# Designed miniproteins, single chains, part 85

Each design is a single chain, and the fold is of that chain. pLDDT is the mean over its residues in the fold that is shown.

## One batch from the design tools (miniprotein)

Design m2938
Fold by ESMFold2-Fast:
Structure m2938 (fold): chain A 86 residues (1-86)
Amino acid sequence: MEEKLERIRSLLEELKKVGLTDEQIAQLKAWLETYRGSLDELIEDLEEIIKTGDISVLFQRKAKSTELLPEEVRKELLALFDEVFG
């Protein structure tokens, strides 16, 4: 868990360096809040966005699960997001 969250922090910091617009940052936050899948899949999706420079990956990727991330995991993820972009 902790290792995956630290990887996500690193990826969010790399996205911040790319220079996302305020609108793109808001879109990324909404996507994270509603993410359906595993943390491993989330990491892969973030790595692809960084690699391609194309945030449209958020709209092209289908949900890998019908369930949201657990509430505790979502809270930690959003806290990491706010630390990086807040």
Scores: mean pLDDT 75

Design m2939
Fold by ESMFold2-Fast:
Order: C-alpha cells, then sequence, then structure tokens
Structure m2939 (fold): chain A 81 residues (1-81)
C-alpha cells in the first residue's frame, strides 16, 4: 500500500538522520511516523511513536524548536488516546 511504502521510506530517512546525529530531524520524523501509522489504522503504533518523539526531545527542553515538536506530539497524543 502507499502508506506502507511511505512508512518504509520514512524509516530509512530516520536511520540516516540518527547516523548523522540530526536529533531535531529524528524527533520530527518520529511525529511523521506516528501520523502515518494512525492513517493506517494502527493507533497503538501511532501512540508509541508520539511518545518516543516526546522522550527524544526531553533532554532538549530548553531549545525552542524542540519544545514546539514536543508540544505538537503531546497534542496529537491527547487527541488519539
Amino acid sequence: SEIDEEIKKLEERIKEAEKRKNYLSVAHQYIRLGKLYYKKGDKEKAIEWFKKAIEYTEPMKNVPIAKELRDAAEELLKEIE
């Protein structure tokens, strides 16, 4: 399916971003993965990825863009839990 192909491509991009230590990019991509799993109907996986995005940005809590990503993930989590 198109969603499965998007998930696969996104997982590959996440692996590359992690290798490059692009931590903000990784957090952003975790949010995107959660949204794709939610579209696929996999609510449990969506929740898991949003929680990972929140956890991943926690050490960067004083960085404004990291806070914005965390807040976005928390809002999405609240809407689907």
Scores: mean pLDDT 81

Design m2940
Fold by ESMFold2-Fast:
Structure m2940 (fold): chain A 97 residues (1-97)
Amino acid sequence: MEEEERVRRIREEAERAERIVEERNDPALREQLRRQLALEAARLKTFIKAEEEARWLAERAGITEEQLERLGELLKKLKETKDGEAFKEEFEAVLAE
């Protein structure tokens, strides 16, 4: 896998998304961005093992390291069970803390 290129693109995309959300000043878009950043942080930590970039995205999403670890476990569970509805419910619960 081109992990380094993927990580760089994710970071650039996150920075662009933050800029757009700031310009539009929309609370719904800000919340959507937070969810997207949290999900991508968990993916980077769990599957790519890009610990530094995962932590950077988690900080941008406003989630703790404990939340990041729990989201990573939920992604592993989703891969095993393929139960997207259960994943969504548990993901929302973690972000609501």
Scores: mean pLDDT 77

Design m2941
Fold by ESMFold2-Fast:
Structure m2941 (fold): chain A 81 residues (1-81)
Amino acid sequence: SLAEILKKLYPEASDEVIERTVERIERDLASDDPVAQRIGAAELIRLLKEAGYSDEEIRKFLEERGVSPEIYEEALKDLEK
């Protein structure tokens, strides 16, 4: 889960901090606003890269979260700038 990934990346973080971060990311990804989805997707991609996941694993993780290919591509472009 995203919470388990965050706890591995930040083992010193409190459960409250982990829960709040997960809530924010999941809220952005569930938004009807494509800009909010793109921001959430970019944040998630950065976290997964820091945690050592491959590009293929990251793409699959976002697909499982309902992120469209279009939003995924826009988030990748945002990270390259």
Scores: mean pLDDT 83

Design m2942
Fold by ESMFold2-Fast:
Structure m2942 (fold): chain A 112 residues (1-112)
Amino acid sequence: SPLEEAKKRVKEILEKFKEEVLSLIDKMTDPAAQKRAKEWVEREYKQALEEIDKAKSFDELKKVALDYIDRVVARLYFLARQENQPEIAEEIERVAGKAKSEIDKLYEEVKK
């Protein structure tokens, strides 16, 4: 179905976003905070995949994907700022913006 194909494409976008975010966490200076952040990002990702599978509409699918990205950004932006690494916080925002743009483009393609 068109919805099942959209779910597959959203999962690919979120997997790429997750991998880029994990690479940014690797640049953080506190090893304990770094490990905790990676474990959290992976757990949230697994939860997002389950919610994607349960989505019954394109609107629900878009909401789940954007909620995951926003949740990751909120936590990691705050963490990067606490570690006095504002450049990493800016990179997290940029990577998130790219992922959101790809989701918006997909949504416009499947909505029409």
Scores: mean pLDDT 88

Design m2943
Fold by ESMFold2-Fast:
Structure m2943 (fold): chain A 71 residues (1-71)
Amino acid sequence: MLSEEAVEAIKEALEKVPGVDEETAERAARLIADPSATLRDVARLLLEAGLSAEQVMEALVAAGKAYQAYK
């Protein structure tokens, strides 16, 4: 399980992606922090929230960069 700081960093990065609202960013960040969840589950959540495939890719890249910046 990721720390609250890591979840907040991922959430903040996701909120900066066009089309991602705060609630969607929080749900996606928590799902990324869940070891039982897959990238497919995250992508489905974002698509169901109304994001395009391009926005989903931007969101996954942003989340990955935020995760790598967290120690």
Scores: mean pLDDT 77

Design m2944
Fold by ESMFold2-Fast:
Structure m2944 (fold): chain A 86 residues (1-86)
Amino acid sequence: ASAPATLVASDGTKGAGTATSVDDTLTVGAGGASASVKNGAAATVTQPSGKTATGKVSTVDGDSVGVTADGLGSTVEDGTVATVAA
């Protein structure tokens, strides 16, 4: 299933889109923020329930950013935020 999500790049650029999660990997539409994201950068996924998972940017492909974070699982909540560290 897909859910509305926001990506926040290390420079503060925000992109809004939809996200899916499969086996601890969140794939999020970055709404133009993908240009400010580097593969291998540290990232934190925060869900509205208060669940957080830390990991790294695993893919950057056009407007799509993948974040692999242990313990994230295969579900994503509406309003999830993925924040990329500097």
Scores: mean pLDDT 77

Design m2945
Fold by ESMFold2-Fast:
Structure m2945 (fold): chain A 62 residues (1-62)
Amino acid sequence: MSPQQRAQQTRDNLLAAGVPPDVAQQIGQLIGQAHQYFDQGNTQQGQQLLDQAQQLEDQALS
């Protein structure tokens, strides 16, 4: 699955769960970018983006 597909799928799942569209889009983009960095072997930047996505998700679902 491509980083673009992961971002879109994540966004759609978050929207279905009731997360606001702007936040769902941000989370999806961060996850997609993180996987792009992992594919390039940049684990540190990928992990930082996943951490940001998790923080936004926690805030939106609180």
Scores: mean pLDDT 79

Design m2946
Fold by ESMFold2-Fast:
Formats: C-alpha cells, sequence, structure tokens
Structure m2946 (fold): chain A 120 residues (1-120)
C-alpha cells in the first residue's frame, strides 16, 4: 500500500516534468520531441490509473476505468489533431492551443483520479 502511494507520487512528479518538457519543445519548434513527450505523458497517465486502481473498491475501479477510457480517447484525438496541424504547417499559436487542450484533458483526468483516491 505505502509502496504504491510512493509510486503514484513519483508518477505525478514525472508527468509535471514532462508537461514542462513539452512546452519547451513547442517553444523551440521541436515538434517531434513535443509529440514524443505527449505520448510519454499518456503512457504515464495509464500507469497512474493502473496503480490507483489497486487501492480502490470494485465500484470505483469500474468508474476509474471509464474515466481513463474517455481521457485516452480524447488525448489520442488531440495527438492526431496535433500531427495533422504540424503536417499542414499550422501557426505556432494553433499548436499551442492544441497543447493547452491536451494539458486540460490530462489535468481533468488527474483531478478525477485524485478525488477517487481521497474517497478510498
Amino acid sequence: KEEIKKKIIELLKEINELKVKAEEALENEDYEEMLKTLKEIQKKLGELAELVSKLLSPEDQEKLKKLYEKAEKELNELIKELEKAIEAKAPKEELKKLLQKFFDVADKFLSEVMELLEKA
């Protein structure tokens, strides 16, 4: 139980570091590094969901699963939109807006995960 909580804290720190890295990649117009970093954030969110699930009741595990499936779908769609925008040589401001939407989806999911964990 304590080991799982420690891993959750480490994943949250890693996700925050990756968000900073993605913003830096966008500022440097390193769109390949940005996309790679966003995919890594998505992977870490999945790892977080798996760890948190182990601490939840069966009802809350099902709720978390649905929340994750929704977030994963939205994040995948945003990555595809970013890939298309990059290919179309969209303005940096458009890419920045899509990156902000990605962070908003990720942050909403993290907030909902933390609420479930606090109620456990």
Scores: mean pLDDT 89

Design m2947
Fold by ESMFold2-Fast:
Structure m2947 (fold): chain A 79 residues (1-79)
Amino acid sequence: LEALAEEAAAEDLALNPALDRELLLAARLAHARAVAAGVAPAEALAALLDAVVALAEQAGTGVTREELEAAVAELLAAL
């Protein structure tokens, strides 16, 4: 699930590099799917955040680590 979330984020960047907001959407969707599949949300989010931050930096997107971390924190608070 975490690997699938990372792949989804990478694929989103490859298909639509100009749509950096899609990176955050992919992270949120991956978290929701992980929860539905019974994966521990906190662990899934931690691994996803690290991978997505690395991809965002590599791709030179407009999405920052702080923005990704804020989105993850919001998802955790909403659960």
Scores: mean pLDDT 57

Design m2948
Fold by ESMFold2-Fast:
Structure m2948 (fold): chain A 83 residues (1-83)
Amino acid sequence: SSAEERARKALEESEKEVAAEIEAWKKEHADDEAERKLWERAEKYAKEKKMNASALLLVYAVEKAIVDREAKKLGVSKLEILE
């Protein structure tokens, strides 16, 4: 139906907006090596699993939370966890 097609297009537009937000965040933090490595890991995983932008953002957020927690627990930099 036209309603189902509108819903599909709205979801596609939402995914494009999430992808644009990810791009903006990456540009804002381009000089942060830990952030670059986190996104590289998440993007590789998302590509291998054929994930959309929202799923990629979730993978990044979970990995970042784990890395932040372990870095604080061990008293090391996030880069040392990501090496």
Scores: mean pLDDT 86

Design m2949
Fold by ESMFold2-Fast:
Structure m2949 (fold): chain A 90 residues (1-90)
Amino acid sequence: SEREKVTRITGLKIRIVGYMFQLELTSTDQALVERVFGIVNQLMKNLEPSPENEKLLAELQALADRSTDPRDRGIMLEIVEIFKEIQKII
């Protein structure tokens, strides 16, 4: 149902916000934090699958893959997976 979809997407958005706060609190790489926040804020404006969103998710994945901090990498990968889960529900 539409109500069930909205509830699930809202819960997933809350999880993303939680990971964003965790990244800000634990990361020593301020430039990385700012870039991740920029990507996530753009994705949050429109959750629908699109070439633009595919590019943003690919950029976030590439940032995770290049990260030397396993905590930063883990957080970014969780955010990517949650956005992919949202796209499957929409």
Scores: mean pLDDT 88

Design m2950
Fold by ESMFold2-Fast:
Structure m2950 (fold): chain A 87 residues (1-87)
Amino acid sequence: SELYERALAAVDEALELLREALRTGSAEAYRRALERFREAVRLAQELRAAGDDAAVAALEAHYRRRAEELYAAASEAELAAALAAAA
C-alpha cells in the first residue's frame, strides 16, 4: 500500500509542521501544516475510493494517537510554565 505509506507520511509531516508553528508562532509553518493535512485528506479519500477501509481506519487511528501526543506535550509545557510563574 504505497498510497497508505504516502498518507502516513503526509499526516506525520503535517503534525511536525503544526508542532513547529505552535513552538515558533510561524504563520508559514501553520500554512504548510494545513496544506499537508489537505493532502492527507485527499489520500484518505483515494484509499476509501479503492475500498481500503482498513487503511483509512488505521490512518485515522494514527492521526488521533499522534494528535493526542502533540496536545499532551503542549499541555505539559503550558502547565510547567504556569507552575514556574506561580513559584
Scores: mean pLDDT 80

Design m2951
Fold by ESMFold2-Fast:
Structure m2951 (fold): chain A 70 residues (1-70)
Amino acid sequence: SALEVAVEEMEGMSLPKGVGEILLTIRDEEKAREVGEELSKLKGDLERLAQLAKSRSVDELIAKARELAK
């Protein structure tokens, strides 16, 4: 579902674990879509933060984190 996809994307962006499980218990499709829209807005805020981080030359830190995740 659209909510499941949105939850997976937000968890990939370091959202706290467990929030997705609670959201997936929502059975009302319209309410689930509204929650998905709010999560999409939060994604925009996180992307803005990432742009600010890049302007401070933190790309090397991101690369190091990815190497440690292997």
Scores: mean pLDDT 60

Design m2952
Fold by ESMFold2-Fast:
Structure m2952 (fold): chain A 82 residues (1-82)
Amino acid sequence: ELDKLLEEARKVIERLRELRRRMEELGLDSIAEIVDGTIESIRKVAESLKKDPSEKKLQLLKAQIKSAEGIARGVEELIEKI
Protein backbone atom coordinates (compact mmCIF):
# COMPACT_ATOMS: atom_id res chain seq x y z
CA GLU A 1 0.00 0.00 0.00
CA LEU A 2 2.62 2.57 1.05
CA ASP A 3 4.92 1.98 -1.97
CA LYS A 4 1.93 2.23 -4.31
CA LEU A 5 0.79 5.51 -2.74
CA LEU A 6 4.31 6.97 -2.90
CA GLU A 7 4.46 6.05 -6.60
CA GLU A 8 1.05 7.69 -7.21
CA ALA A 9 2.27 10.79 -5.35
CA ARG A 10 5.38 10.90 -7.57
CA LYS A 11 3.25 10.62 -10.74
CA VAL A 12 0.88 13.39 -9.63
CA ILE A 13 3.82 15.67 -8.77
CA GLU A 14 5.35 15.06 -12.23
CA ARG A 15 2.01 15.84 -13.89
CA LEU A 16 1.62 19.04 -11.85
CA ARG A 17 5.21 20.14 -12.63
CA GLU A 18 4.56 19.80 -16.38
CA LEU A 19 1.33 21.80 -16.05
CA ARG A 20 3.06 24.43 -13.88
CA ARG A 21 5.63 25.01 -16.65
CA ARG A 22 2.86 25.46 -19.23
CA MET A 23 0.93 27.82 -16.95
CA GLU A 24 4.04 29.94 -16.44
CA GLU A 25 4.50 30.17 -20.23
CA LEU A 26 0.88 31.36 -20.52
CA GLY A 27 1.23 33.96 -17.73
CA LEU A 28 -1.18 32.19 -15.34
CA ASP A 29 0.94 33.07 -12.30
CA SER A 30 -1.75 32.80 -9.59
CA ILE A 31 -2.77 29.30 -10.74
CA ALA A 32 0.92 28.30 -10.99
CA GLU A 33 1.35 29.35 -7.33
CA ILE A 34 -1.57 27.10 -6.29
CA VAL A 35 0.06 24.18 -8.13
CA ASP A 36 3.42 24.93 -6.44
CA GLY A 37 1.69 24.79 -3.05
CA THR A 38 -0.01 21.50 -3.94
CA ILE A 39 3.31 19.91 -5.01
CA GLU A 40 5.01 21.04 -1.78
CA SER A 41 2.14 19.76 0.38
CA ILE A 42 2.25 16.29 -1.21
CA ARG A 43 6.06 16.15 -0.94
CA LYS A 44 5.93 17.00 2.79
CA VAL A 45 3.23 14.41 3.57
CA ALA A 46 5.04 11.70 1.54
CA GLU A 47 8.38 12.49 3.24
CA SER A 48 6.73 12.42 6.68
CA LEU A 49 5.09 9.08 5.86
CA LYS A 50 8.46 7.61 4.76
CA LYS A 51 10.11 8.63 8.07
CA ASP A 52 7.25 7.72 10.43
CA PRO A 53 4.53 5.57 8.81
CA SER A 54 1.01 5.73 10.26
CA GLU A 55 -2.48 4.86 9.04
CA LYS A 56 -3.61 8.48 9.48
CA LYS A 57 -0.72 9.81 7.37
CA LEU A 58 -1.47 7.17 4.71
CA GLN A 59 -5.12 8.33 4.59
CA LEU A 60 -3.95 11.97 4.40
CA LEU A 61 -1.65 11.18 1.47
CA LYS A 62 -4.54 9.42 -0.33
CA ALA A 63 -6.71 12.53 0.13
CA GLN A 64 -3.90 14.84 -1.05
CA ILE A 65 -3.33 12.74 -4.19
CA LYS A 66 -7.06 12.75 -5.03
CA SER A 67 -7.24 16.53 -4.53
CA ALA A 68 -4.11 17.08 -6.65
CA GLU A 69 -5.51 14.91 -9.46
CA GLY A 70 -8.63 17.11 -9.48
CA ILE A 71 -6.49 20.25 -9.66
CA ALA A 72 -4.41 18.77 -12.51
CA ARG A 73 -7.55 17.89 -14.48
CA GLY A 74 -8.98 21.40 -14.02
CA VAL A 75 -5.74 23.03 -15.14
CA GLU A 76 -5.45 20.70 -18.15
CA GLU A 77 -9.00 21.65 -19.23
CA LEU A 78 -8.17 25.36 -18.82
CA ILE A 79 -4.97 25.09 -20.89
CA GLU A 80 -6.72 23.12 -23.67
CA LYS A 81 -9.23 25.98 -24.16
CA ILE A 82 -6.47 28.53 -24.76
Scores: mean pLDDT 80

Design m2953
Fold by ESMFold2-Fast:
Structure m2953 (fold): chain A 61 residues (1-61)
Amino acid sequence: DAAEAARRGGEAAARAGARGSGSSSTWIMQAKDGGGLGVAAPADADPETAIEWAAAHARAA
């Protein structure tokens, strides 16, 4: 449930970040609370990795 929500969010965020011109081949996510670290993933990285990372971070929070 929560994992699926995080998965969709991660995929949407990654796609939104890569979408448009001028976007790097790297995703950088930052905690809204400002207390966190961003993870950079190359464009070659599978979306699965991104959503998995997001889910893990959500649980650890």
Scores: mean pLDDT 48

Design m2954
Fold by ESMFold2-Fast:
Structure m2954 (fold): chain A 95 residues (1-95)
Amino acid sequence: SIEQDLENILELLDELRQEEDPKKRAILETAISLTLAGLEFDAKINGDEEVEKLVLELSRLVAKYIKMVDEKAPQEELDQLMEEIKKVIEQIKKL
């Protein structure tokens, strides 16, 4: 379900934030990207334009979060972006 995929993205992002092994980080980033691509594809095929728009916004925020983790951004900035990610996820869940 879309809700399970969204929760999986949050779990993978939390794991990525703590992971120091570059190979394991690449696997986590790939898993996140594939899950997001699947959500976008399903929304597009089903004609769910509102879901597609929010999934694209979620993908943009997630890409920014991954970059900030890679650049060792401060915890406060990562936490603020995570709150924005969770807000978009809640918007998708309400549709």
Scores: mean pLDDT 89

Design m2955
Fold by ESMFold2-Fast:
Structure m2955 (fold): chain A 100 residues (1-100)
Amino acid sequence: SMVDKIIEGIRRAAEQIRAQAKSVAEAKALTRLVMATFRQEVAELFPSLAEEIRAALDALIAETEARLATAKSLDEALGIVEEAFERAIELVRRVAERVA
């Protein structure tokens, strides 16, 4: 399904960030870019819930950026990024269940 493809995309993006990011700033920048893409893709897949999806992902992005600002190491930053993508997957699953 398209939902499964989006979830798999989120998982692969998280793995790619873990492999490529060399600093907290880079992890933050890559996470922001990936989250913006998913925000667009999920909203387009569920147009009736687009505003709610955008608001929820915008809130998750803001919370993640605030947490990353306090990270003292790359390992801490990558942990925050992983948790953010797990929350994004949960959001996509919840939205899919509501429109099923």
Scores: mean pLDDT 82

Design m2956
Fold by ESMFold2-Fast:
Structure m2956 (fold): chain A 93 residues (1-93)
Amino acid sequence: VRVEARVRRSPEDPETYEIVVTVTAPSPEAAARLEAFLREASARDPSPHPAVVRRLGPTVVEVTLLVRAPSREEAERLAEAMAAHLRALAEQL
């Protein structure tokens, strides 16, 4: 399992950051299960901006999350936590 996270400040709101996490699963089946799990979690999220899940390739899943953070440093910590969580999930699937 390979996981990479990127953080970008929202062009529309200086207190909002876009976190993009890319997960490379060990198989297309694992990627499909991860995508399904994340879409279900997103559907249950009561927030106005639930995570956006996309499949970029047979084994690659991308998760985009908009977060409010007081600083870029805090947004980067949230990105690292999300990457660690997604790695653990992908390794269990």
Scores: mean pLDDT 80

Design m2957
Fold by ESMFold2-Fast:
Structure m2957 (fold): chain A 82 residues (1-82)
Amino acid sequence: TITVTFTLHPDGTVTVTVIEGDKVIEKTVKSGAELKAFLKEHLGIDPEGDTIIEVINDLIKLADSYEIKVEGDNVVITLTFK
């Protein structure tokens, strides 16, 4: 099981956190291109979208489950892959 969490900040950046067992990898990215590079490097996937939101939507379609919540000024999207 792999969990991917996207924390969307009001400044347009996104913090991506990948959890697989006890392994945690995190990075804050400023563009869809940076997000795609991170996902390719750490998950071996290459989403078709160009923007941060399009890339996240591509991953939501691939996930086994997802949840979205608002935490203060941030939107947090958590995806689970089995």
Scores: mean pLDDT 86

Design m2958
Fold by ESMFold2-Fast:
Structure m2958 (fold): chain A 97 residues (1-97)
Amino acid sequence: FEAEREAARQAYNENIAAILERVRKNLEEMLKSEDEFEREVAEAFARMLASVSLMEEDPEVRAISAEFLRRLSEIAKEQGLDDLAAELQAYADKLAA
């Protein structure tokens, strides 16, 4: 039971990390877009993902989500989206606590 649960949890965490990396790349491209609509959609989606991440109870998945949000916060700051960057960093800090 314990070894089987640990293997399943590890596989799940690896899949989540891979999915979040693809999502991060897509959001980075959208946030860097000159199209205001694409940036607005990316901002809304980033905020939604941050909020949903707070529902996660697995500490390893929470750590993966915190790193994902920190990286998005850095990208948002580089694009001059200081409010979004601060908001994403706050969610990342809550996930790491």
Scores: mean pLDDT 79

Design m2959
Fold by ESMFold2-Fast:
Structure m2959 (fold): chain A 85 residues (1-85)
Amino acid sequence: MEKELEELKKKIESKDQKVRNEAAEKAIELLREKIPSLSEEELKELLKKLRELIKLAKENNVDPKLILELEVEEGIIRIILAVSK
């Protein structure tokens, strides 16, 4: 997860909008596949990195629909952490 997200962050900074949007789509896919298998500690670390990725996506004019999907995944992590005791 960590290495894949850092590589996707670099692609989000690309001057090519297609590359930026494809990186966001891959991040969404990776999050959907991995979130159900992560521990609480891994989810807390992922939440920090996902917030950084969302900020970077907004700064680099990623498609607003893809940004919304990333924010939905952030919301899912926050709900899981809030209900986990």
Scores: mean pLDDT 83

Design m2960
Fold by ESMFold2-Fast:
Structure m2960 (fold): chain A 103 residues (1-103)
Amino acid sequence: SKKLEEALKRARELLERLEAQENPSLEELRELYETVLEAYHLALESGDPKALQEVLELLDRAIEVLERALERIEDPEERLEVDIMLGILALLRGVLSLLLKKL
């Protein structure tokens, strides 16, 4: 679907930008989290193994960006927010990895 293709493109473009940044802001990290979640949801609804595989790669990259950001964040509330986002993405990555092994 066009909506899925656009969501995957947005997630890739955002990841490329944030991977090149030394210090992504909390707002940019939230945008990444929301963008990757949208791509995950749309790929899961599509049932397309290729889209699911692309989202798995996006989840792995997003997790790496958030883990890197967590090393530099000193504010306890911001750290908790990023840690929660990481936990959710890691859970979804695990679920998707298991689903793909059965396809």
Scores: mean pLDDT 89

Design m2961
Fold by ESMFold2-Fast:
Structure m2961 (fold): chain A 92 residues (1-92)
Amino acid sequence: MIDFEDVLEMARDLVRGTPLREIAERYGLSLSAVSELREALLKGALSPEAINALKNLPEEVKRLLIEHQEEVRELVLEEETRLALERMKKVV
């Protein structure tokens, strides 16, 4: 079963651009669920209303995201910043 640490690791993988299929298989979620979550994270749509609007994400994962929305938002911002810095260092 997915716990909060799994949700944080999944959010990190989603922001880093890990293939959706790999994330879905790793956490036992559908491709639709991880795709919806990735879009929500990238848009910053982490309000209870936005998370509850996701159709394919399990209710336990939604609850964890809502309870810990501040930590998830901070993690996403940190990872997006890290990726932006890495792109600036290596234009390949």
Scores: mean pLDDT 77

Design m2962
Fold by ESMFold2-Fast:
Structure m2962 (fold): chain A 68 residues (1-68)
Amino acid sequence: SPEGELEEALEERLRVHGELQDRLDALRADPTATPEEIAEAQRELDRRSVELTRRLDELRARVDKSKS
């Protein structure tokens, strides 16, 4: 089901985003972390967010077609 795939993808996005956000927050809380390490973690979160958003948009389009 396209709706089931969308629900699963939303759950995956929340989990992946949470993991990357936790890493970024841990680096921000670490006084030994470099600005470069923090910037790299931010870039990774941004890259993954774009990828997952594209996947969700594709799945949303499939759900919309099903309702037509």
Scores: mean pLDDT 81

Design m2963
Fold by ESMFold2-Fast:
Structure m2963 (fold): chain A 94 residues (1-94)
Amino acid sequence: SAEELRLEQARLGLEAVRAIREGDLERARALLEEEIDRRLALQDLPAEEAAALRAAALAKIDDIIAEVQRAARENPAEFEELLEEAERELERLE
């Protein structure tokens, strides 16, 4: 279902954020790429348009990683609280 696909995307995003926090940037990139692919699969887009959007999204992965690293550094307590809230929300959807 669409709900199951969205839940899987949310889990991939959460795991990517954890990987960034742990300094495992190769794993973070792989998880973000999978999340992008699954998100695009939910759209009814022509193949060429989907490919262009995928390329644009992949080009932003480094910026996303840098932003997550900044958020964790500048507000570590808030970052941890948001991560815990996201984990609880995903558990409730199961």
Scores: mean pLDDT 77

Design m2964
Fold by ESMFold2-Fast:
Structure m2964 (fold): chain A 80 residues (1-80)
Amino acid sequence: SEEVKKEYKEELEELEKKALEWLKNKKAPEEIIEKVKKVTEEGLKKIEEAKSDEEVEKVFLETRKKLSEIMDEADELYEK
């Protein structure tokens, strides 16, 4: 549904915002910042193209996992 797509897009955009704020505060290189933006853009596209609410949720979870992996990699580089 359009409502479900909107909700997950907004949640994904909020996750991107928080990730980018954290990375910028840690002065992460532009390469990492660009990866976060690209992964989020691809996730948003796939959510828009999804044919069911179940597909929207799967795309969101996959995108969230990719963002988490990027953030974990950045945390290892800058926080430990």
Scores: mean pLDDT 82

Design m2965
Fold by ESMFold2-Fast:
Structure m2965 (fold): chain A 93 residues (1-93)
Amino acid sequence: MEEVRELLEKAREYARKALETGNEEYVKKAEEYLLKALEIRDPKKAEAFRQNLKNMDLKKRAELIIAVAEQELLELRAEVEGRLEELLELARE
């Protein structure tokens, strides 16, 4: 959980820097971090994302990376909360 969260946060951070600076290096780093996180969670989703990036300008790629990373972070938080509730119920005894 922690490793995926860190990768998603870094992807979002570098994508924001790319939008501010127009620097291709930041978009490339953001893509690498996001793809690593997606590969851990859902390899099929990672493949779809890789295909979508091929025809996009730097700004569009950065915006997509931010949107996907934020969505994945929300889903990860919901998953962690659900698992904690389940563990608390089992620990009742």
Scores: mean pLDDT 78

Design m2966
Fold by ESMFold2-Fast:
Structure m2966 (fold): chain A 60 residues (1-60)
Amino acid sequence: SAEELADRFVALAKRYADEGKLDQARKIGDAGVQILEEEGHPDAAARLRARVDEILKEAE
């Protein structure tokens, strides 16, 4: 599902952020948002972006 796909991108972004690789975490988040938008899931894409933004704030 779109939510399961979003959860996978969140988990991957968090892994990179935990390693201090914030640029890679952002890139993974952006890639996931683009895929969800292209698949016609804009609400899931918006939720993914918000969750990745929170992860990056916590890593700052």
Scores: mean pLDDT 84

Design m2967
Fold by ESMFold2-Fast:
Structure m2967 (fold): chain A 62 residues (1-62)
Amino acid sequence: MKGLEEQAKIVYEAAKKAGVDIDYETALKMVELATRKGLTSEQIAEELGISKETVENIKKKL
């Protein structure tokens, strides 16, 4: 099943591989902002209070 929960798990694991400590709830919000609202990495970073580089590093590990 490729629902939001599955995508959030992938993002959470990608964050761990990128050396970023985020919780599952933050990963879920990141997926929602990227997919439902179509926000850019910069906008996602602003909404979550993290750096754009952090968001891009997570995406690179996906």
Scores: mean pLDDT 74

Design m2968
Fold by ESMFold2-Fast:
Structure m2968 (fold): chain A 81 residues (1-81)
Amino acid sequence: MEEEIEKAIKEVSELAAEAEKARMAGDLKKAEELYRQAVEKAQSFVKKVYETYGLEEAEKVAEKIEKAIKEAMEKAREEAE
């Protein structure tokens, strides 16, 4: 499960960063599609954690994913300055 968590965080973070870069480049359609993919992957993975380990672990994983998304988007914005 730890490897699955790390992989999910990486995939969601990469999609979020690409979405932010597309938004900043003015490609709003691509940004929306990438952001939607990131949210869907995050929700599906958190649901799987909830079903396997319960609410407490699902909340911890959700917090890690949320933090990773915010950090990836912030870094993408800083790189564009």
Scores: mean pLDDT 81

Design m2969
Fold by ESMFold2-Fast:
Structure m2969 (fold): chain A 80 residues (1-80)
Amino acid sequence: MLREDYERLLKEYEEVLATTDLSEEERELIEKVVEAAKEVLYENADPKEKERELQLYLLELRAPGMTPEELAAALAKIEA
């Protein structure tokens, strides 16, 4: 993921947080995505490490109710 991708993600999810009626669980996951993107953009976090973390949160948003192990397996399948 490039810096521009993190900037777009941040803008899109901040807009979702401001304009969409979300469940508490959805809001928490989106806030984690926003925080990870901000860490890459403003706090010199490693984009490669944060990309994996962001992909896990995005998978959880798309498939609510998956366990952390199931999310990790799904991410590994995508990366394979």
Scores: mean pLDDT 70

Design m2970
Fold by ESMFold2-Fast:
Structure m2970 (fold): chain A 79 residues (1-79)
Amino acid sequence: MKEVEEKAERAAKAYKEARLLAGEDPEKAEKEAKEAKEEAIRYAKENPEEKEKVIKGLEDVEEASRRAKAALEAARAAA
């Protein structure tokens, strides 16, 4: 479970770094966030007893992704 949260945090940081570099394609950050989400779903299927922890981890991944997209949209609106 913690690995999913860590990947989500890395994806969010990678996205932020991409934004700061002002030319970096954020697709890499989105790919990493997507991979973290797929990993969480797979873990939930294999470990139903951990389902609640996986759901919380998945929520964290979705929140990180949402914040990354909001930051991108805000930057576009400011431009």
Scores: mean pLDDT 61

Design m2971
Fold by ESMFold2-Fast:
Structure m2971 (fold): chain A 84 residues (1-84)
Amino acid sequence: SSRMDRSMRDMSRSVDVVRTSSSTNVGRGVVSMMNSSMRYVRDGNVSTAMDMMNRSVRMVNTFSDTDVGSRVTSMMNRSMRYLS
């Protein structure tokens, strides 16, 4: 659906921001979790995807500066809104 496509686009952008901004083990873990949530969205398991997306947002905000954290949070919240 169009909403799913927009959601996937915002999740993909979030992954790119985290990957570019962090080379740490925690950053790699967040990217992995985001990629898994995208897979769950494609499989129709939206509830699991939403849980993983919320966890990813919390994790990124614990180790990223305000700019990176704000950008990722904005994109992920928009992505989750498209899935609701």
Scores: mean pLDDT 81

